# Designed miniproteins, single chains, continued (5): the designs that were tried, part 96

Each design is a single chain, and the fold is of that chain. pLDDT is the mean over its residues in the fold that is shown.

## One batch from the design tools (miniprotein)

Design m19327
Fold by ESMFold2-Fast:
Structure m19327 (fold): chain A 73 residues (1-73)
Amino acid sequence: SALESFLKYLRENASKPFADPAESRAKRQERLEYARKNKTPALAPSEEAKEKLIETLRKLGFSDEEIEEMLKK
């Protein structure tokens, strides 16, 4: 509805993700947590499997920084 669109506009106007470093960091952490939760706990058997996983995560909208944090042991 028009009212819902207006409320969405106000939220985006008040706190743009790229304009607010704290919000940007929070969203990055949330995506990292999602990636860890959906990552197969089983160790990747090969480097090829790891590269394919990285490419899939990029398609899902994860940034290179988020993927790198996910691979950190």
Scores: mean pLDDT 59

Design m19328
Fold by ESMFold2-Fast:
Structure m19328 (fold): chain A 67 residues (1-67)
Amino acid sequence: KKEQEALNKVIGLILRAIGYALDGKRDEALRTLEEAEEFVKKNIKDPKLRQEALALIERTRAEIERL
């Protein structure tokens, strides 16, 4: 439950960052991804879930940076 709630928050932050990027707010999008990354490192202790969440954040960051 705790890790599921943490994962849901991470997904919400990623979606918010994508929303900012679509609005042309690249800096706000990147800051939101940094918040997501910090949240993952603090709240997701399962190594596999942590790796998957961080990989998704990094992929999203790379895509936003290409805008």
Scores: mean pLDDT 83

Design m19329
Fold by ESMFold2-Fast:
Structure m19329 (fold): chain A 90 residues (1-90)
Amino acid sequence: NPQEIEQLKQEELQRLQQLKDGLFQRLEQFQKYGAGEEEIKETYNKLKNLLKQLNEPESVFKEADKLYQAALESSKRMKAIEEKVLAELK
């Protein structure tokens, strides 16, 4: 049934767009609070692959890159704060 195939394609596109929004939100959380470097990289790679599948414009890829770099810097900052706190507790 060709109509069922078209409906499934539209449902998949909606699912991919929701996943895209969730991955952007996750990178924003990493920017605010820090995260493990591998987790940040995995999230960014998933987002880039998804943006490619959705044929998003270059501006959206640039926004993802900015959030990725900001998340990595936040991770380094949070690690430095943790190291200072651990030094004071000893």
Scores: mean pLDDT 85

Design m19330
Fold by ESMFold2-Fast:
Structure m19330 (fold): chain A 106 residues (1-106)
Amino acid sequence: ADPELQRRNFADALRSLADEVERLAKEMEAGINPDEVAERLRALAQFARRLAETGPMSKEARDLVREAAELLEQAADHARNGMYTKAAELARKASELLRKAAEVAQ
């Protein structure tokens, strides 16, 4: 109902997504649940892509979320191939882009 509340709630969703991605990056570096981490990264990439297509956001925020989704998809592929260091680097970049998207979405 309130456009400012909707933008704030959306920014909070992007920050929550960024926190989850960062958590998965740390789990990959620690060798925790590697198969589950790869599938979760892919699911988060699909979720980010859907947010970019349907979410109420500026073009700048949308472009950042789309780039983050692409990086998460690449991270999932590297994780499936056992390349956890590379996957964690890509996931951290995606998390940073999602945090930047949250800032410009407000």
Scores: mean pLDDT 82

Design m19331
Fold by ESMFold2-Fast:
Structure m19331 (fold): chain A 97 residues (1-97)
Amino acid sequence: VSLLEEFSERASAEAEAALRDGDLERLRAIALEGLDLLEPGLNPEQLKLLEAMRALLAGELDRAAELLSELGGIPLEEARARVEAIVRELEDAMAAA
């Protein structure tokens, strides 16, 4: 059994408890832990994407936009707009839950 499989089983139970309690900080911590477990198996481009996802979860929107701009070959302003749209979608989803 891999560390990722063990994490998946534990994280599922913890995420359900956090959702029931409305503990968004716990949900964020679980997501970050999952990303850390993926890091050792990734190539350089996937590592850059992982870094962008960590920045997004940490609320570092400018850093996330810069990394996505480099990775996707899109203008920084467009990357920033996409990051802001993702954040709004996540906030709306959390408010609806």
Scores: mean pLDDT 71

Design m19332
Fold by ESMFold2-Fast:
Structure m19332 (fold): chain A 55 residues (1-55)
Amino acid sequence: SEAEELKKRAEEIMSKLDEKTRKMFQEIVDALLERKAYKALKALLESMEELLEEE
């Protein structure tokens, strides 16, 4: 459930990124999900969401 929620949030962020940045971000997200590093992933997603709000 938590992994699914974080994956959904990551996909929403990736939809707003250019192709190159999205690919790099997806690799990081996949690595963190594989390691079950949910706290680190959540922090990364929160930081990305804040950066995207500064448009």
Scores: mean pLDDT 80

Design m19333
Fold by ESMFold2-Fast:
Structure m19333 (fold): chain A 71 residues (1-71)
Amino acid sequence: MDKSVELLIENLKLAAERRLKKGESVEEVIKTIEETTKSIVNFYLKQNNKEGAEKIEEASKKLIEEIKKKA
């Protein structure tokens, strides 16, 4: 996996966990992950990094599933 994609995924996970700990709703946290992921995917696509875009989208879906499972 691209190092920058791994770092972005880690930051998304940490931000989500921090927000949940502060008492934000699961739905609000998921919405933020989806919006952030869309922005990152568009950024990677603009740079012709289709593989990076696909990897961040997959990782975002897995993160959302993990958050739903913990709720």
Scores: mean pLDDT 78

Design m19334
Fold by ESMFold2-Fast:
Structure m19334 (fold): chain A 65 residues (1-65)
Amino acid sequence: MKIIVQVKGASAETNARAQALIDEEFARYLAQGYSEEEALRLAVERAAEALGIDPDQILTLVLPA
């Protein structure tokens, strides 16, 4: 599974940080026993909190590969 992250109105640096945070937190929540859907939601919320942005600014595309 690959998650592609884009942050609305953000720099390339902020997009790269959001991608790294979501990848890291998603793996963490999966290891804790959350479903893929729950893990992704929590990862996005955590990344938004860490970056000081609105979760609605974070767009995710999930690829099944």
Scores: mean pLDDT 82

Design m19335
Fold by ESMFold2-Fast:
Order: C-alpha cells, then sequence, then structure tokens
Structure m19335 (fold): chain A 92 residues (1-92)
C-alpha cells in the first residue's frame, strides 16, 4: 500500500545522493508531495494529473540538459510510481 510512496522517497534520496540538478530534485519533490496529498484524499485527480504533467515536462528538460542516466532513471522511477497511484485511484 505504501510501496509507491516509498519508491518516490527512494527516488528523491537517490537524486540527492547523485547531487542532481535542483530542477530534477524539485520535480520529484513535487510528485512525492502530490502523491502524499492524493493518498490522504486532500487533492482531486485533476490536481494530481497537473502534477504528473509538470513531472513529465521536468523529465523532458532533464533529457535536454543531458542529465546522467542514473538521474533520468530516478525521475522515471518516480513518474512510474506516481502513475501507479493515479491508476489505482481511477479504478476505485
Amino acid sequence: MAAQLQTLDDALARLRELKASPLSIRAVELLRDTARRLAAGQISLLEAEVSRGMGLIMLGVAKLIKASPEELAAIEAALDAFDAMLAARRSA
């Protein structure tokens, strides 16, 4: 049940360990904070979808600035975990 939230926390910790760009760190922090609010029922699915869109834009920017493969993998893992949480909420 908390597996996706743990994956987001792990991705954020990994980006900090890698000394990733502030942009990449902020993108995963946004996804993590939104995921926590979504799990708590404090935000709508629409608001969560907006955060997902922002995360995708930030991943695109990270690719454009040639972030490391490890940094990109951490952002992608965070997005995958967030997408799994959105899918679970839509099926409920």
Scores: mean pLDDT 82

Design m19336
Fold by ESMFold2-Fast:
Structure m19336 (fold): chain A 87 residues (1-87)
Amino acid sequence: SADELAREAVRDGARALELGEKALAAPDAREAAILGAAAALTAIGALYLADLAAELGARPELVEAARAAALAGLEAARAALKRADAL
């Protein structure tokens, strides 16, 4: 169902944020870059699923939760990749 896709997007968005936070805490450039890239890809996937769920009529609150988590994850990934480049 559309709501099931939205819930999957919420889980993927939360995972992206978790990976992005781990990337920011990573002690070396290689680990930060790998975790940051994984966070970015996961966030992009979550955004795609959220948009698809919205088109299929998912509840707006689930779509908003998914987008918020994914965008937070993407921002953490971006910061982590910038930090990795500086290391």
Scores: mean pLDDT 87

Design m19337
Fold by ESMFold2-Fast:
Structure m19337 (fold): chain A 55 residues (1-55)
Amino acid sequence: MSPQQQLVQQQIDDLRRTVERLRARGELTPEQEAVAQTGLDLLRQELSELKAKES
């Protein structure tokens, strides 16, 4: 992976880890889950676009 792809992947991993932590603690609201899901979708799109540009 390129350094840019690694940074985006790290952001995806960090967000997923935060969501799992909040879920495990019973602190994840439906609103927080929806915002996190939107953020993950945007980061996944960015990673896909970076892969397309670097291919």
Scores: mean pLDDT 82

Design m19338
Fold by ESMFold2-Fast:
Structure m19338 (fold): chain A 83 residues (1-83)
Amino acid sequence: DPEAKAQELLERTKDFGPEEINLLREALLYVALGKLEEAAELIEKATGEKIDVEKMSAEEIRELAHEALIELLEEEGRRRQLR
């Protein structure tokens, strides 16, 4: 159920500390708009990962943002399961 999965994602995002998650979601939007420099700044702020927009494609930057978002959500999920 896509709606149930989306709701779970939102709940996990709220509990995690939404700043990093919101930055990554905004970065994905900027990639879609072709604003790769702004997307890279948001990814760097959220993850600490250095993004070289001169050497990376929009697809590669999008993939990094998406992978980072998934990693943060999985990490938060693991912490909540232990509590």
Scores: mean pLDDT 69

Design m19339
Fold by ESMFold2-Fast:
Order: sequence, then structure tokens, then C-alpha cells
Structure m19339 (fold): chain A 75 residues (1-75)
Amino acid sequence: MDYTRIGNARLLRPGQSITFSSGIRVSAIQGIIAVAETADGVLIGALSQRAIAEVTHNGQSRRYILNPRESILFR
């Protein structure tokens, strides 16, 4: 039996956003984005499909194209 373990990540749909206690803000522009605050920072990732996230970090906003299963860590 093959099962996919989804961790304690929050899922953002297009138009949804979250701001973490660190001040990092993540917005889903396209696709579903998984987000989690970890000891090392804010992790964002795409699931099975490509996604586009907008991340505001240190007063700068940038869009990121996430390929399937790609993740980025923001410190």
C-alpha cells in the first residue's frame, strides 16, 4: 500500500494568503501551495501540480514558480 503523508502544512488556494509571526507573508497566485512554519523558517511548496506563490519577505515581494513537489525555505 502506497500512502502519501501530508504533514501539518496549511494549504492555500488561489487568492488566499497567510502572514507568519516572523512577518513573512505568502499568497497563492496559482495552484495549491502548502505552507508551514518550521524551526528553520517558513517552508512553501507545491503539491502534485505547478503553483505560483507571492512571498513578501523583508519588505520585498517576489513571485516564485514552483514545479510539482518543489519547495523553498525562507529564513
Scores: mean pLDDT 76

Design m19340
Fold by ESMFold2-Fast:
Structure m19340 (fold): chain A 76 residues (1-76)
Amino acid sequence: MEEIKKIVKEFVYKKLVEEEGLPEEEAEKLAELAAEKFAESVLSLPKEEAIEKLRELAEENPEEREVLEKVAELLE
């Protein structure tokens, strides 16, 4: 769980700071909330279903593919 949160938080934080130009403190809070919600959603599913859904999302969202694939690898 914690490693999933870390990867997602880093990804969202980087986008919020670099692409959206948010202040670091605000970006960190939003990234932490997004990572928490994502981790809860992933962990609510059976392992095999979670991995399949993450790979489907990676195909549908090429911009987020790297982070989604890393999360899927952590579940394997």
Scores: mean pLDDT 78

Design m19341
Fold by ESMFold2-Fast:
Structure m19341 (fold): chain A 64 residues (1-64)
Amino acid sequence: MPKLSPEQRAIVERAAERTGMSEEEVLRRLLGAAKVLTPVILRVGARELGLSVAELSRVLRGLA
């Protein structure tokens, strides 16, 4: 499991709550997105997780 800052962990927790997914499932999806990071993936992923693009980008930088 990647080590997340408290701020990044809070973002993952909010995404899990908003989507009904586990925090582990959210992290697994974010790890996949970090591997193939593009502006489109950031925008679509943010919408699916109920996050802003800035929040998603911050978490993905911590995972890459």
Scores: mean pLDDT 70

Design m19342
Fold by ESMFold2-Fast:
Structure m19342 (fold): chain A 79 residues (1-79)
Amino acid sequence: MTPVEGLKEAAEDLTKRMKEFAKQLGKVENKEVTIEVPEDATLEEAGEALDKMFEIAREDYEKLVNEGEGFKIIKVKVL
């Protein structure tokens, strides 16, 4: 698995889990956010993108629980 492939898989899994959780609360996703990575992304670049993805998920979780807002669908775009 390349770093980019792993990042796409992680984003899809995270979105699926968040969607299932939000559905149980009667919430809906509000918008999409795209994380762009080079096709030849290094482990360092992939790690930075992964950190950003987890930060978005954490922020959305906090807003979903505390403010009743929906979550963002995370997409990975290869440049």
Scores: mean pLDDT 72

Design m19343
Fold by ESMFold2-Fast:
Structure m19343 (fold): chain A 118 residues (1-118)
Amino acid sequence: LDEALLRDAFAALDFDGDGRISVEELAALYTVAAQLSPEKARALAERLVAALDVGDRDGTVSFAEFRAVFEAAAAEWAATGRWREDLRAALRLTGAQPPPEVLVAQLAALARGVRQQA
């Protein structure tokens, strides 16, 4: 998994540019890109943040946490062909179970689309 691709996806998801991804930023992505109700979007966003926030448990995701989780997921996918259960919330945004590099690229593209519509 390319670090430049991970940085592009993180920057695209970090709507306010504070260096962290919040539940609100992911909920906006689910609402617009997946056309979910605000309640369902927030539930999936909270699940995804919990899966990514492996360090300080502060309810936000740093780039270091984002990178570590997706690199681990890429290694598991390469070994087993399976996604981690905790990352299934991210799969809902794509409508499929793509390889990790494709999912990360799609997350970046979807987040940029949401920002352009705001």
Scores: mean pLDDT 71

Design m19344
Fold by ESMFold2-Fast:
Structure m19344 (fold): chain A 114 residues (1-114)
Amino acid sequence: MDELIDKIVEAIREGNFEELQKLVEEIKSRITDPEEAKAVVERILRKLFDTDKPVDVDKLYQVYVLYRGGVISEEEFWERFAKVVGTTVEKILEVMDKETLLKALDILFSLIAP
């Protein structure tokens, strides 16, 4: 599992969405427990943003669903996302651009979506 998480973080940083999708499907084949899937998503986000603090995946997913449903603006989404991760929007942009990160989140959150 740790090797898969490291490969996922690398795929996200490279913008390699084909590899990211493949790795996420491999995790789905190994994990059937929703709580275990959330723990994997949290570890990916912690490594991606280089944080030692826990990330509230449920809260982050709720914010993501509100944005994708057209309830909140993209600006509100990134502000709330940064707050949940315990960082700033400026620090997120140092890791990768918003469009690349949003596409990566679409794939990652398929692990915890119904």
Scores: mean pLDDT 82

Design m19345
Fold by ESMFold2-Fast:
Structure m19345 (fold): chain A 108 residues (1-108)
Amino acid sequence: MKVELVEAEDLETAKKAIDEAKENKDIVVIATTSEELGRQAAEYAKEQGIKVYLLDGANTSAAYFAGKKAALEGEPAVIVVYGDTREIALKGAKAAVEGALAGLEERK
């Protein structure tokens, strides 16, 4: 199981990342500067039957623990992190990636 970080500026990019994560049985962290785009991506993930977390990138602790939990459960997952700026979205998304990598290491 791999952990991938994808920046999504539009719903098409987010949907492609979700489809690839489901096919490859991976965890994908999607960073977006739009809460609305984040909500739409999370809804699409639910429709695809993949586990999804929707998080504010400003809450880096919540993002970290969501990533770790997803990895510990060992199932494909989508973690959507939104923020008012690219910096906030990426800070939260990177925390989620770090959490997921820590969870994968703990499962060894």
Scores: mean pLDDT 87

Design m19346
Fold by ESMFold2-Fast:
Structure m19346 (fold): chain A 75 residues (1-75)
Amino acid sequence: SMYDVFKLTNEEGKSFTGTLSETLSIGPRELGIVLKGDDYLKLLQAMNALKEIGESVTLELSGVKITIELIGTKK
């Protein structure tokens, strides 16, 4: 949902928190990740797979491992 709030954490422990839109637009660059090829689609699919607060998934984008957690939703 566009109201979902995610936390992205890189291998160095640096994190970014934002809505789906904020995470897709500025999250990767704040974590030092340059999205290439299908990385955007991979990130979007990973975020859409998280259904319950507290669920997380780890994926690799352009050789960088990140963990994505669903931490809340705006109502």
Scores: mean pLDDT 81

Design m19347
Fold by ESMFold2-Fast:
Structure m19347 (fold): chain A 68 residues (1-68)
Amino acid sequence: SGRELYERYMVPTYGVGAGGRGDAPDLIDAARADPEGLKAFLVKGVPGRIPPLSEEDAQAIVDWLLDG
């Protein structure tokens, strides 16, 4: 599920509730503002923080963020 993928890959950077962690942005707000841009960002990944995700996995995370 999108929640399980988020918890596996994103929690160390963005926190359990996707509300951000320290200076990291609120991903729920990011998904609402630009869901396609967030999906593309997750597919590309961030070296040392977020591994490159498949389009399917990135979409599942974005869909989960938008369901909240």
Scores: mean pLDDT 71

Design m19348
Fold by ESMFold2-Fast:
Structure m19348 (fold): chain A 74 residues (1-74)
Amino acid sequence: LSEEEKKKIEETLLEILREAAKVLNLPLSDEEIEELVKKYAPLLIKAIEDKDAEAYRKINEEIVKEMIELGKKK
C-alpha cells in the first residue's frame, strides 16, 4: 500500500467509526474515536497488505467490542 492509500484507509475508518457511534448511540468523544483509529488503522493496513481476510475480520470485531466497552465506562 502507498502512503496515500494508508491515509485513505485511516480517513475512511474515522468516518465509519463516527457514524457507528452515532447510529449505536454510544457516548464516545471525538478524541476516543480518533484514538481507536490510531490503534486499529495500522493493524487493518497490515492485514490488507498481508491479504489476511481472517485478521481483517478479527480486527473489525475487536473495534466494535472496544467501542461498546468505552461506551460502558461512561
Scores: mean pLDDT 81

Design m19349
Fold by ESMFold2-Fast:
Structure m19349 (fold): chain A 80 residues (1-80)
Amino acid sequence: SAAVDEVLRLIREAVEALEAGDVERALEYLKRALQLAQSTPEVPERAVELLRRAIEAAEAGDVEEAIRHATLAGKLIAAA
């Protein structure tokens, strides 16, 4: 679905921003991904929870945890 593809794109953009050290930009992408994921029935509940944890980690400055949670969310969405 177009909505699933957009969630996956936003997650990839967020991970790229985190890897570049741009936490502000990553948070923008993660929050947009979360908002869209919550309204997309094809996205598993576990992936939505992982996106919330990625946001919390990024806000805390824990870039490694943010990347881990965001990457796992993307994998679960792609596998669904």
Scores: mean pLDDT 90

Design m19350
Fold by ESMFold2-Fast:
Structure m19350 (fold): chain A 66 residues (1-66)
Amino acid sequence: SDEELDAAFKKYDKDGDGKIPVSELPGFLADIGKTDVTDEQLNELVAASVNGYLPKEVARKLVSSL
């Protein structure tokens, strides 16, 4: 849900800039209940990142389509 995404994103967005580092994606996805994510799907999230960071709005859209 959006509430789970918001809580998990805030946990990994330590700077409060609305982005999380791609290195934290596996933990972020697990926290929102996406434990059965393929390497290919994870790579798609990494490819959508900007300078190694995934913006919240982009994460929300991609996660909802997983």
Scores: mean pLDDT 77

Design m19351
Fold by ESMFold2-Fast:
Parts: C-alpha cells; sequence; structure tokens
Structure m19351 (fold): chain A 88 residues (1-88)
C-alpha cells in the first residue's frame, strides 16, 4: 500500500538523518580531542545509528535512491566508528 511505502521511506529517512548527525558529532569529538569517556559514548551512538540504518533496510525493498543513501550512511558510520576507535 502507498501508506506502508510512505512509512517505510520516513523510517529510512529518519535513520539516515540520525546516522549523519551521529557521524558528524563523533568526528567533531575526535577533532576536539575529547576524553575517552566521551569518545566511547560517541562510538556507541554511531554503532546504534548504523544498526538503525540496517534495520530500516530490512523492512521493505527501498527505491534505488533511498538504498544508495542508506548504503552511504552505513559506510560513513563505519568510517566514523574506525576514526573513534583510532582516537581511543
Amino acid sequence: SEERLERIKKLADEAIKYANEAVQSARDAVQAGADPETLEAKLKEVEDARGRVYAASLLAKPDPETRKKMEEAGDKAKQAENEVRAAL
């Protein structure tokens, strides 16, 4: 149904937005030389964000543009996880 597809797209868009915000927050913390406790909190936020993008991808087959954005968000989150771990 159209309503179901709209709900799925909204969940995907929200997951992508959350992941982009978590990635930026984590990168800002790394650049600022944040303490280990702050970096561990940011790592968890980025891991949770990547998990949300993955979960949203399982709800239905997204359109190609949404799928590309989800893949990009997941990749950026993985890169940010590695950046935070390197700073710990």
Scores: mean pLDDT 84

Design m19352
Fold by ESMFold2-Fast:
Structure m19352 (fold): chain A 75 residues (1-75)
Amino acid sequence: PVYLVTAVTDESIEPLKEVIEKNGGKILSSSKGRAGPKYILSMVVELPEDTDIDKLKEELKKALGVDDVSIRQLK
């Protein structure tokens, strides 16, 4: 399954990529925008079918001190 992951953070994309890859995910594309002093990061990722999306969302929030994370299935 393919998902859109969006995060607001003062970190770079690399730590979010690490969490995705540790969970067996593959980054298909990524982009970075600006949200005041922070970044809006967007990643299209392919995740294993057995991935617990709620758990992954909490891991992403915890790993970077990200302010907000959303995960939305695209396919």
Scores: mean pLDDT 76

Design m19353
Fold by ESMFold2-Fast:
Structure m19353 (fold): chain A 81 residues (1-81)
Amino acid sequence: SELEEMKKKAEEEIEELKKAGKELLTEAAEKVLRLNEELLENRDAPDAEALRAKLTAEFQAWFEKHKEELEKEYKEFLEEK
């Protein structure tokens, strides 16, 4: 299923971030996975578009608050490889 394939790939990426000790990037990846799971599970719901907009806005608000720290962790992650 789409959910199974997405989850497996995301879990592998999350594991790499955890091994690198990038807590905020790990949280971001986990939030994206949860958002995508919720959207796929509810894609046929009568308010699916409203749900997508809400979940996307919540993630964007969280991302914006942590943008500088996420960019720092991402730069460190790239430099450590």
Scores: mean pLDDT 78

Design m19354
Fold by ESMFold2-Fast:
Structure m19354 (fold): chain A 94 residues (1-94)
Amino acid sequence: ASSEEIAKLENEALSEALQLANEKLGPVVDIQIELVEKTEDKVVLKITLTFASGKTATVTLEIIYDKEKNEIVTKVTITYEDGTVEVIEKVVPA
């Protein structure tokens, strides 16, 4: 996958995570992004969301290029302070 395609998938995944988090806890006021892992086939980001209430949630965003299937897998895991976990997984052609 191109860097441009990966950036688009990152933006789409983050947008969906923000929508779910906003529906659960209200407005997000701060976003902190940390690069955890980057290889030729995998990007892992850790995103910390801060809400207007002062609560936080952690998003783990994984983008994996499956060479065998020629597919890109995007996995979003949202972990809330109350222990609730939400997972979104998408597969697109590379």
Scores: mean pLDDT 82

Design m19355
Fold by ESMFold2-Fast:
Structure m19355 (fold): chain A 99 residues (1-99)
Amino acid sequence: MKEILEEMYKANLEAAAVAKSNGSDAAAEELNKSAEYFKKAIELIDAGAPKSVIKEQILQGVKYSNKGVELDPATAKKLAPVATPLVGEMLRMVGDEIE
């Protein structure tokens, strides 16, 4: 989990830089917000915070990442290789709650 969150943090920062270079300042801002949420999720894991609190930060990170991609679709290429493993980990976390 933590390694995938670190990769999402880096990918969102790289995507933000790409958006900025393309003149998509609004997309860059949303992607930077996404990176901050993933960074917060990592800090919460290190602090031993409850799974529900960590999950909320991850969901906010995904929300802002999606907003960035919607504003500048070219950024999807930076995020797609990391987003697929993250979706797998999130589905595994949800699967633990399925009876």
Scores: mean pLDDT 76

Design m19356
Fold by ESMFold2-Fast:
Structure m19356 (fold): chain A 68 residues (1-68)
Amino acid sequence: KPTFSPELQKEIDEVRKELEKEYPKELADLLAGGFVLARKTGASDEAIEALREHAERVLQLRKQREQQ
């Protein structure tokens, strides 16, 4: 797992808080770091959407395991 600078971590925390308004906390935590890094590196909208879909799939699999 990459080590983030304090400035980058602050941006991740801010994005996480915004995402928590629209998404469950677990999904917001998974997406915040990826979204900040993708935006900083100039990733396409398609790449950002693919990251969101991947995080949603991971969260769905975790919820299925917890329901057992």
Scores: mean pLDDT 71

Design m19357
Fold by ESMFold2-Fast:
Structure m19357 (fold): chain A 89 residues (1-89)
Amino acid sequence: SPSEPFLASEAYLRADKDNSGKVSREEFLEAARELIEELIKEGALKESEREEVLKRLEEDFDKMDKDGDGVVTDEELEEYMKEVIEKAK
């Protein structure tokens, strides 16, 4: 099954197409919805899982958004991903 950290990273990269290194909550969630829709079309996710996966991605954004300003920087994403990779080992 797709893991939240992997999906969070992909949603961030899709939202930050110009490599500005800044992604707002709204940009992230729009990218997340697009990613989820693609996964449903490919059969990797069921339509019934849409809401749960989106909720987990919202929680992942909140974990990355350390200052609570509704914007995640590239550095915050990198720190979050490092912690997740270390825990997965």
Scores: mean pLDDT 76

Design m19358
Fold by ESMFold2-Fast:
Structure m19358 (fold): chain A 105 residues (1-105)
Amino acid sequence: SELVELLRELRERLREAAAGASRDEQVRLAQELLLEFNLRLAKARGIDLSEEEASDLDVLSSVTSPEDAAALRRLVQLLRDLAEGKISVDEFLEGLEALIRELES
């Protein structure tokens, strides 16, 4: 699955970059990765999104398959919670690993 490959890349990039980073740097990185991930997912489907559109859950859901839409909404919520400081990077990585496992089954 293309979504699973993107989620694995997101997991590894965040894990590597979060090592030794401050909380504020982790939040900033999460925000940057969310935007990059959303733009790459849309582009892979032949859709060119603005940064504002790539931050919109409804727009993102419209450019994914119905099967991926629920997973994408959960991912964006996890990234939003991380970016707002509601969860730790470790909690985000646990949630992402659970989501990857669900999509692989």
Scores: mean pLDDT 70

Design m19359
Fold by ESMFold2-Fast:
Structure m19359 (fold): chain A 90 residues (1-90)
Amino acid sequence: LKEKYIEAEKFLVKQVEEYGEDENPLLKLMYKITRLIAEEKSLEEIIEFLEKEKEKILKETPEEEKERIEEAFEKLKESLKKLFEFLEKK
Protein backbone atom coordinates (compact mmCIF):
# COMPACT_ATOMS: atom_id res chain seq x y z
CA LEU A 1 0.00 0.00 0.00
CA LYS A 2 2.44 2.68 1.20
CA GLU A 3 5.04 1.46 -1.32
CA LYS A 4 2.86 2.25 -4.35
CA TYR A 5 1.92 5.57 -2.81
CA ILE A 6 5.60 6.46 -2.36
CA GLU A 7 6.03 5.98 -6.13
CA ALA A 8 3.46 8.73 -6.74
CA GLU A 9 5.16 10.93 -4.15
CA LYS A 10 8.55 10.45 -5.84
CA PHE A 11 7.00 11.46 -9.17
CA LEU A 12 5.70 14.69 -7.62
CA VAL A 13 9.04 15.36 -5.89
CA LYS A 14 10.71 15.12 -9.30
CA GLN A 15 8.14 17.54 -10.74
CA VAL A 16 8.89 20.00 -7.92
CA GLU A 17 12.64 19.73 -8.55
CA GLU A 18 12.27 20.28 -12.31
CA TYR A 19 9.48 22.84 -12.06
CA GLY A 20 10.08 24.88 -8.91
CA GLU A 21 9.45 25.14 -5.20
CA ASP A 22 5.96 26.59 -5.80
CA GLU A 23 4.88 22.93 -6.08
CA ASN A 24 5.85 22.17 -2.44
CA PRO A 25 2.14 21.97 -1.48
CA LEU A 26 1.96 18.76 -3.55
CA LEU A 27 4.57 17.10 -1.33
CA LYS A 28 2.60 18.08 1.79
CA LEU A 29 -0.49 16.63 0.12
CA MET A 30 1.31 13.30 -0.40
CA TYR A 31 2.08 13.01 3.31
CA LYS A 32 -1.53 13.82 4.23
CA ILE A 33 -2.84 11.12 1.86
CA THR A 34 -0.45 8.54 3.37
CA ARG A 35 -1.85 9.45 6.79
CA LEU A 36 -5.45 9.07 5.58
CA ILE A 37 -4.65 5.62 4.19
CA ALA A 38 -3.08 4.67 7.53
CA GLU A 39 -6.27 5.90 9.28
CA GLU A 40 -8.30 3.50 7.09
CA LYS A 41 -10.22 6.21 5.28
CA SER A 42 -12.28 5.05 2.29
CA LEU A 43 -11.14 5.66 -1.29
CA GLU A 44 -14.04 8.09 -1.72
CA GLU A 45 -12.99 10.13 1.34
CA ILE A 46 -9.38 10.31 0.13
CA ILE A 47 -10.44 11.38 -3.37
CA GLU A 48 -12.75 14.08 -1.95
CA PHE A 49 -9.83 15.31 0.15
CA LEU A 50 -7.68 15.43 -3.00
CA GLU A 51 -10.31 17.43 -4.91
CA LYS A 52 -10.54 20.00 -2.11
CA GLU A 53 -6.75 20.33 -1.88
CA LYS A 54 -6.49 20.59 -5.67
CA GLU A 55 -8.92 23.54 -5.67
CA LYS A 56 -6.90 25.29 -2.95
CA ILE A 57 -3.61 24.77 -4.81
CA LEU A 58 -5.11 25.90 -8.13
CA LYS A 59 -6.21 29.21 -6.54
CA GLU A 60 -2.55 29.99 -5.80
CA THR A 61 -1.20 28.55 -9.07
CA PRO A 62 -0.37 30.71 -12.13
CA GLU A 63 -2.81 30.14 -15.01
CA GLU A 64 -0.16 28.56 -17.27
CA GLU A 65 0.61 25.94 -14.60
CA LYS A 66 -2.96 24.92 -13.72
CA GLU A 67 -3.25 22.19 -16.37
CA ARG A 68 -0.02 20.58 -15.12
CA ILE A 69 -1.29 20.57 -11.53
CA GLU A 70 -4.64 19.10 -12.59
CA GLU A 71 -2.88 16.37 -14.58
CA ALA A 72 -0.69 15.45 -11.58
CA PHE A 73 -3.77 15.16 -9.34
CA GLU A 74 -5.62 13.02 -11.90
CA LYS A 75 -2.67 10.62 -12.16
CA LEU A 76 -2.52 10.39 -8.37
CA LYS A 77 -6.27 9.63 -8.14
CA GLU A 78 -5.92 6.94 -10.82
CA SER A 79 -3.02 5.35 -8.94
CA LEU A 80 -5.00 5.35 -5.69
CA LYS A 81 -8.06 3.78 -7.36
CA LYS A 82 -5.95 1.02 -8.91
CA LEU A 83 -4.19 0.39 -5.60
CA PHE A 84 -7.47 0.06 -3.67
CA GLU A 85 -8.97 -2.23 -6.33
CA PHE A 86 -5.90 -4.47 -6.19
CA LEU A 87 -5.92 -4.66 -2.38
CA GLU A 88 -9.65 -5.47 -2.18
CA LYS A 89 -9.20 -8.45 -4.51
CA LYS A 90 -6.13 -9.64 -2.62
Scores: mean pLDDT 65

Design m19360
Fold by ESMFold2-Fast:
Structure m19360 (fold): chain A 99 residues (1-99)
Amino acid sequence: SKAELSQKIIAELEELVERLKRALREGAPEEEIEKLKEEIIKLAERMMELTIETNYEDAKAKYGEEVAEELVERARKLKPKLIEELRKNLLEELKEELE
C-alpha cells in the first residue's frame, strides 16, 4: 500500500539522517557528507511525490477532480522550492541540533 511505502521511506530517511549526524560529529570527509545529503534529498523528493499522489486521491474523493487537480498543481509548483531550501539548510540545521 501507499502507507507501507511511506513508512518504508520515512524509516530510510531516519536512518540516513542518523548516519549524516554521525558523519558530522566524527568530522567525516566533505565528499561523504555531501553523498549522504544528496541521498536524503532524493528520498525527500520521493516522499513529497507520494504525499502529492495521496492528497490528490483524498481531495478527488472529497471535493471532486477539478479541485484535486488545482491542489496538485500548486503542490508541484512549490516542491522545487522546498527541495532547494532543504538542500541549503539541512547541514546547518543538523549541526545546530548537535551543538
Scores: mean pLDDT 84

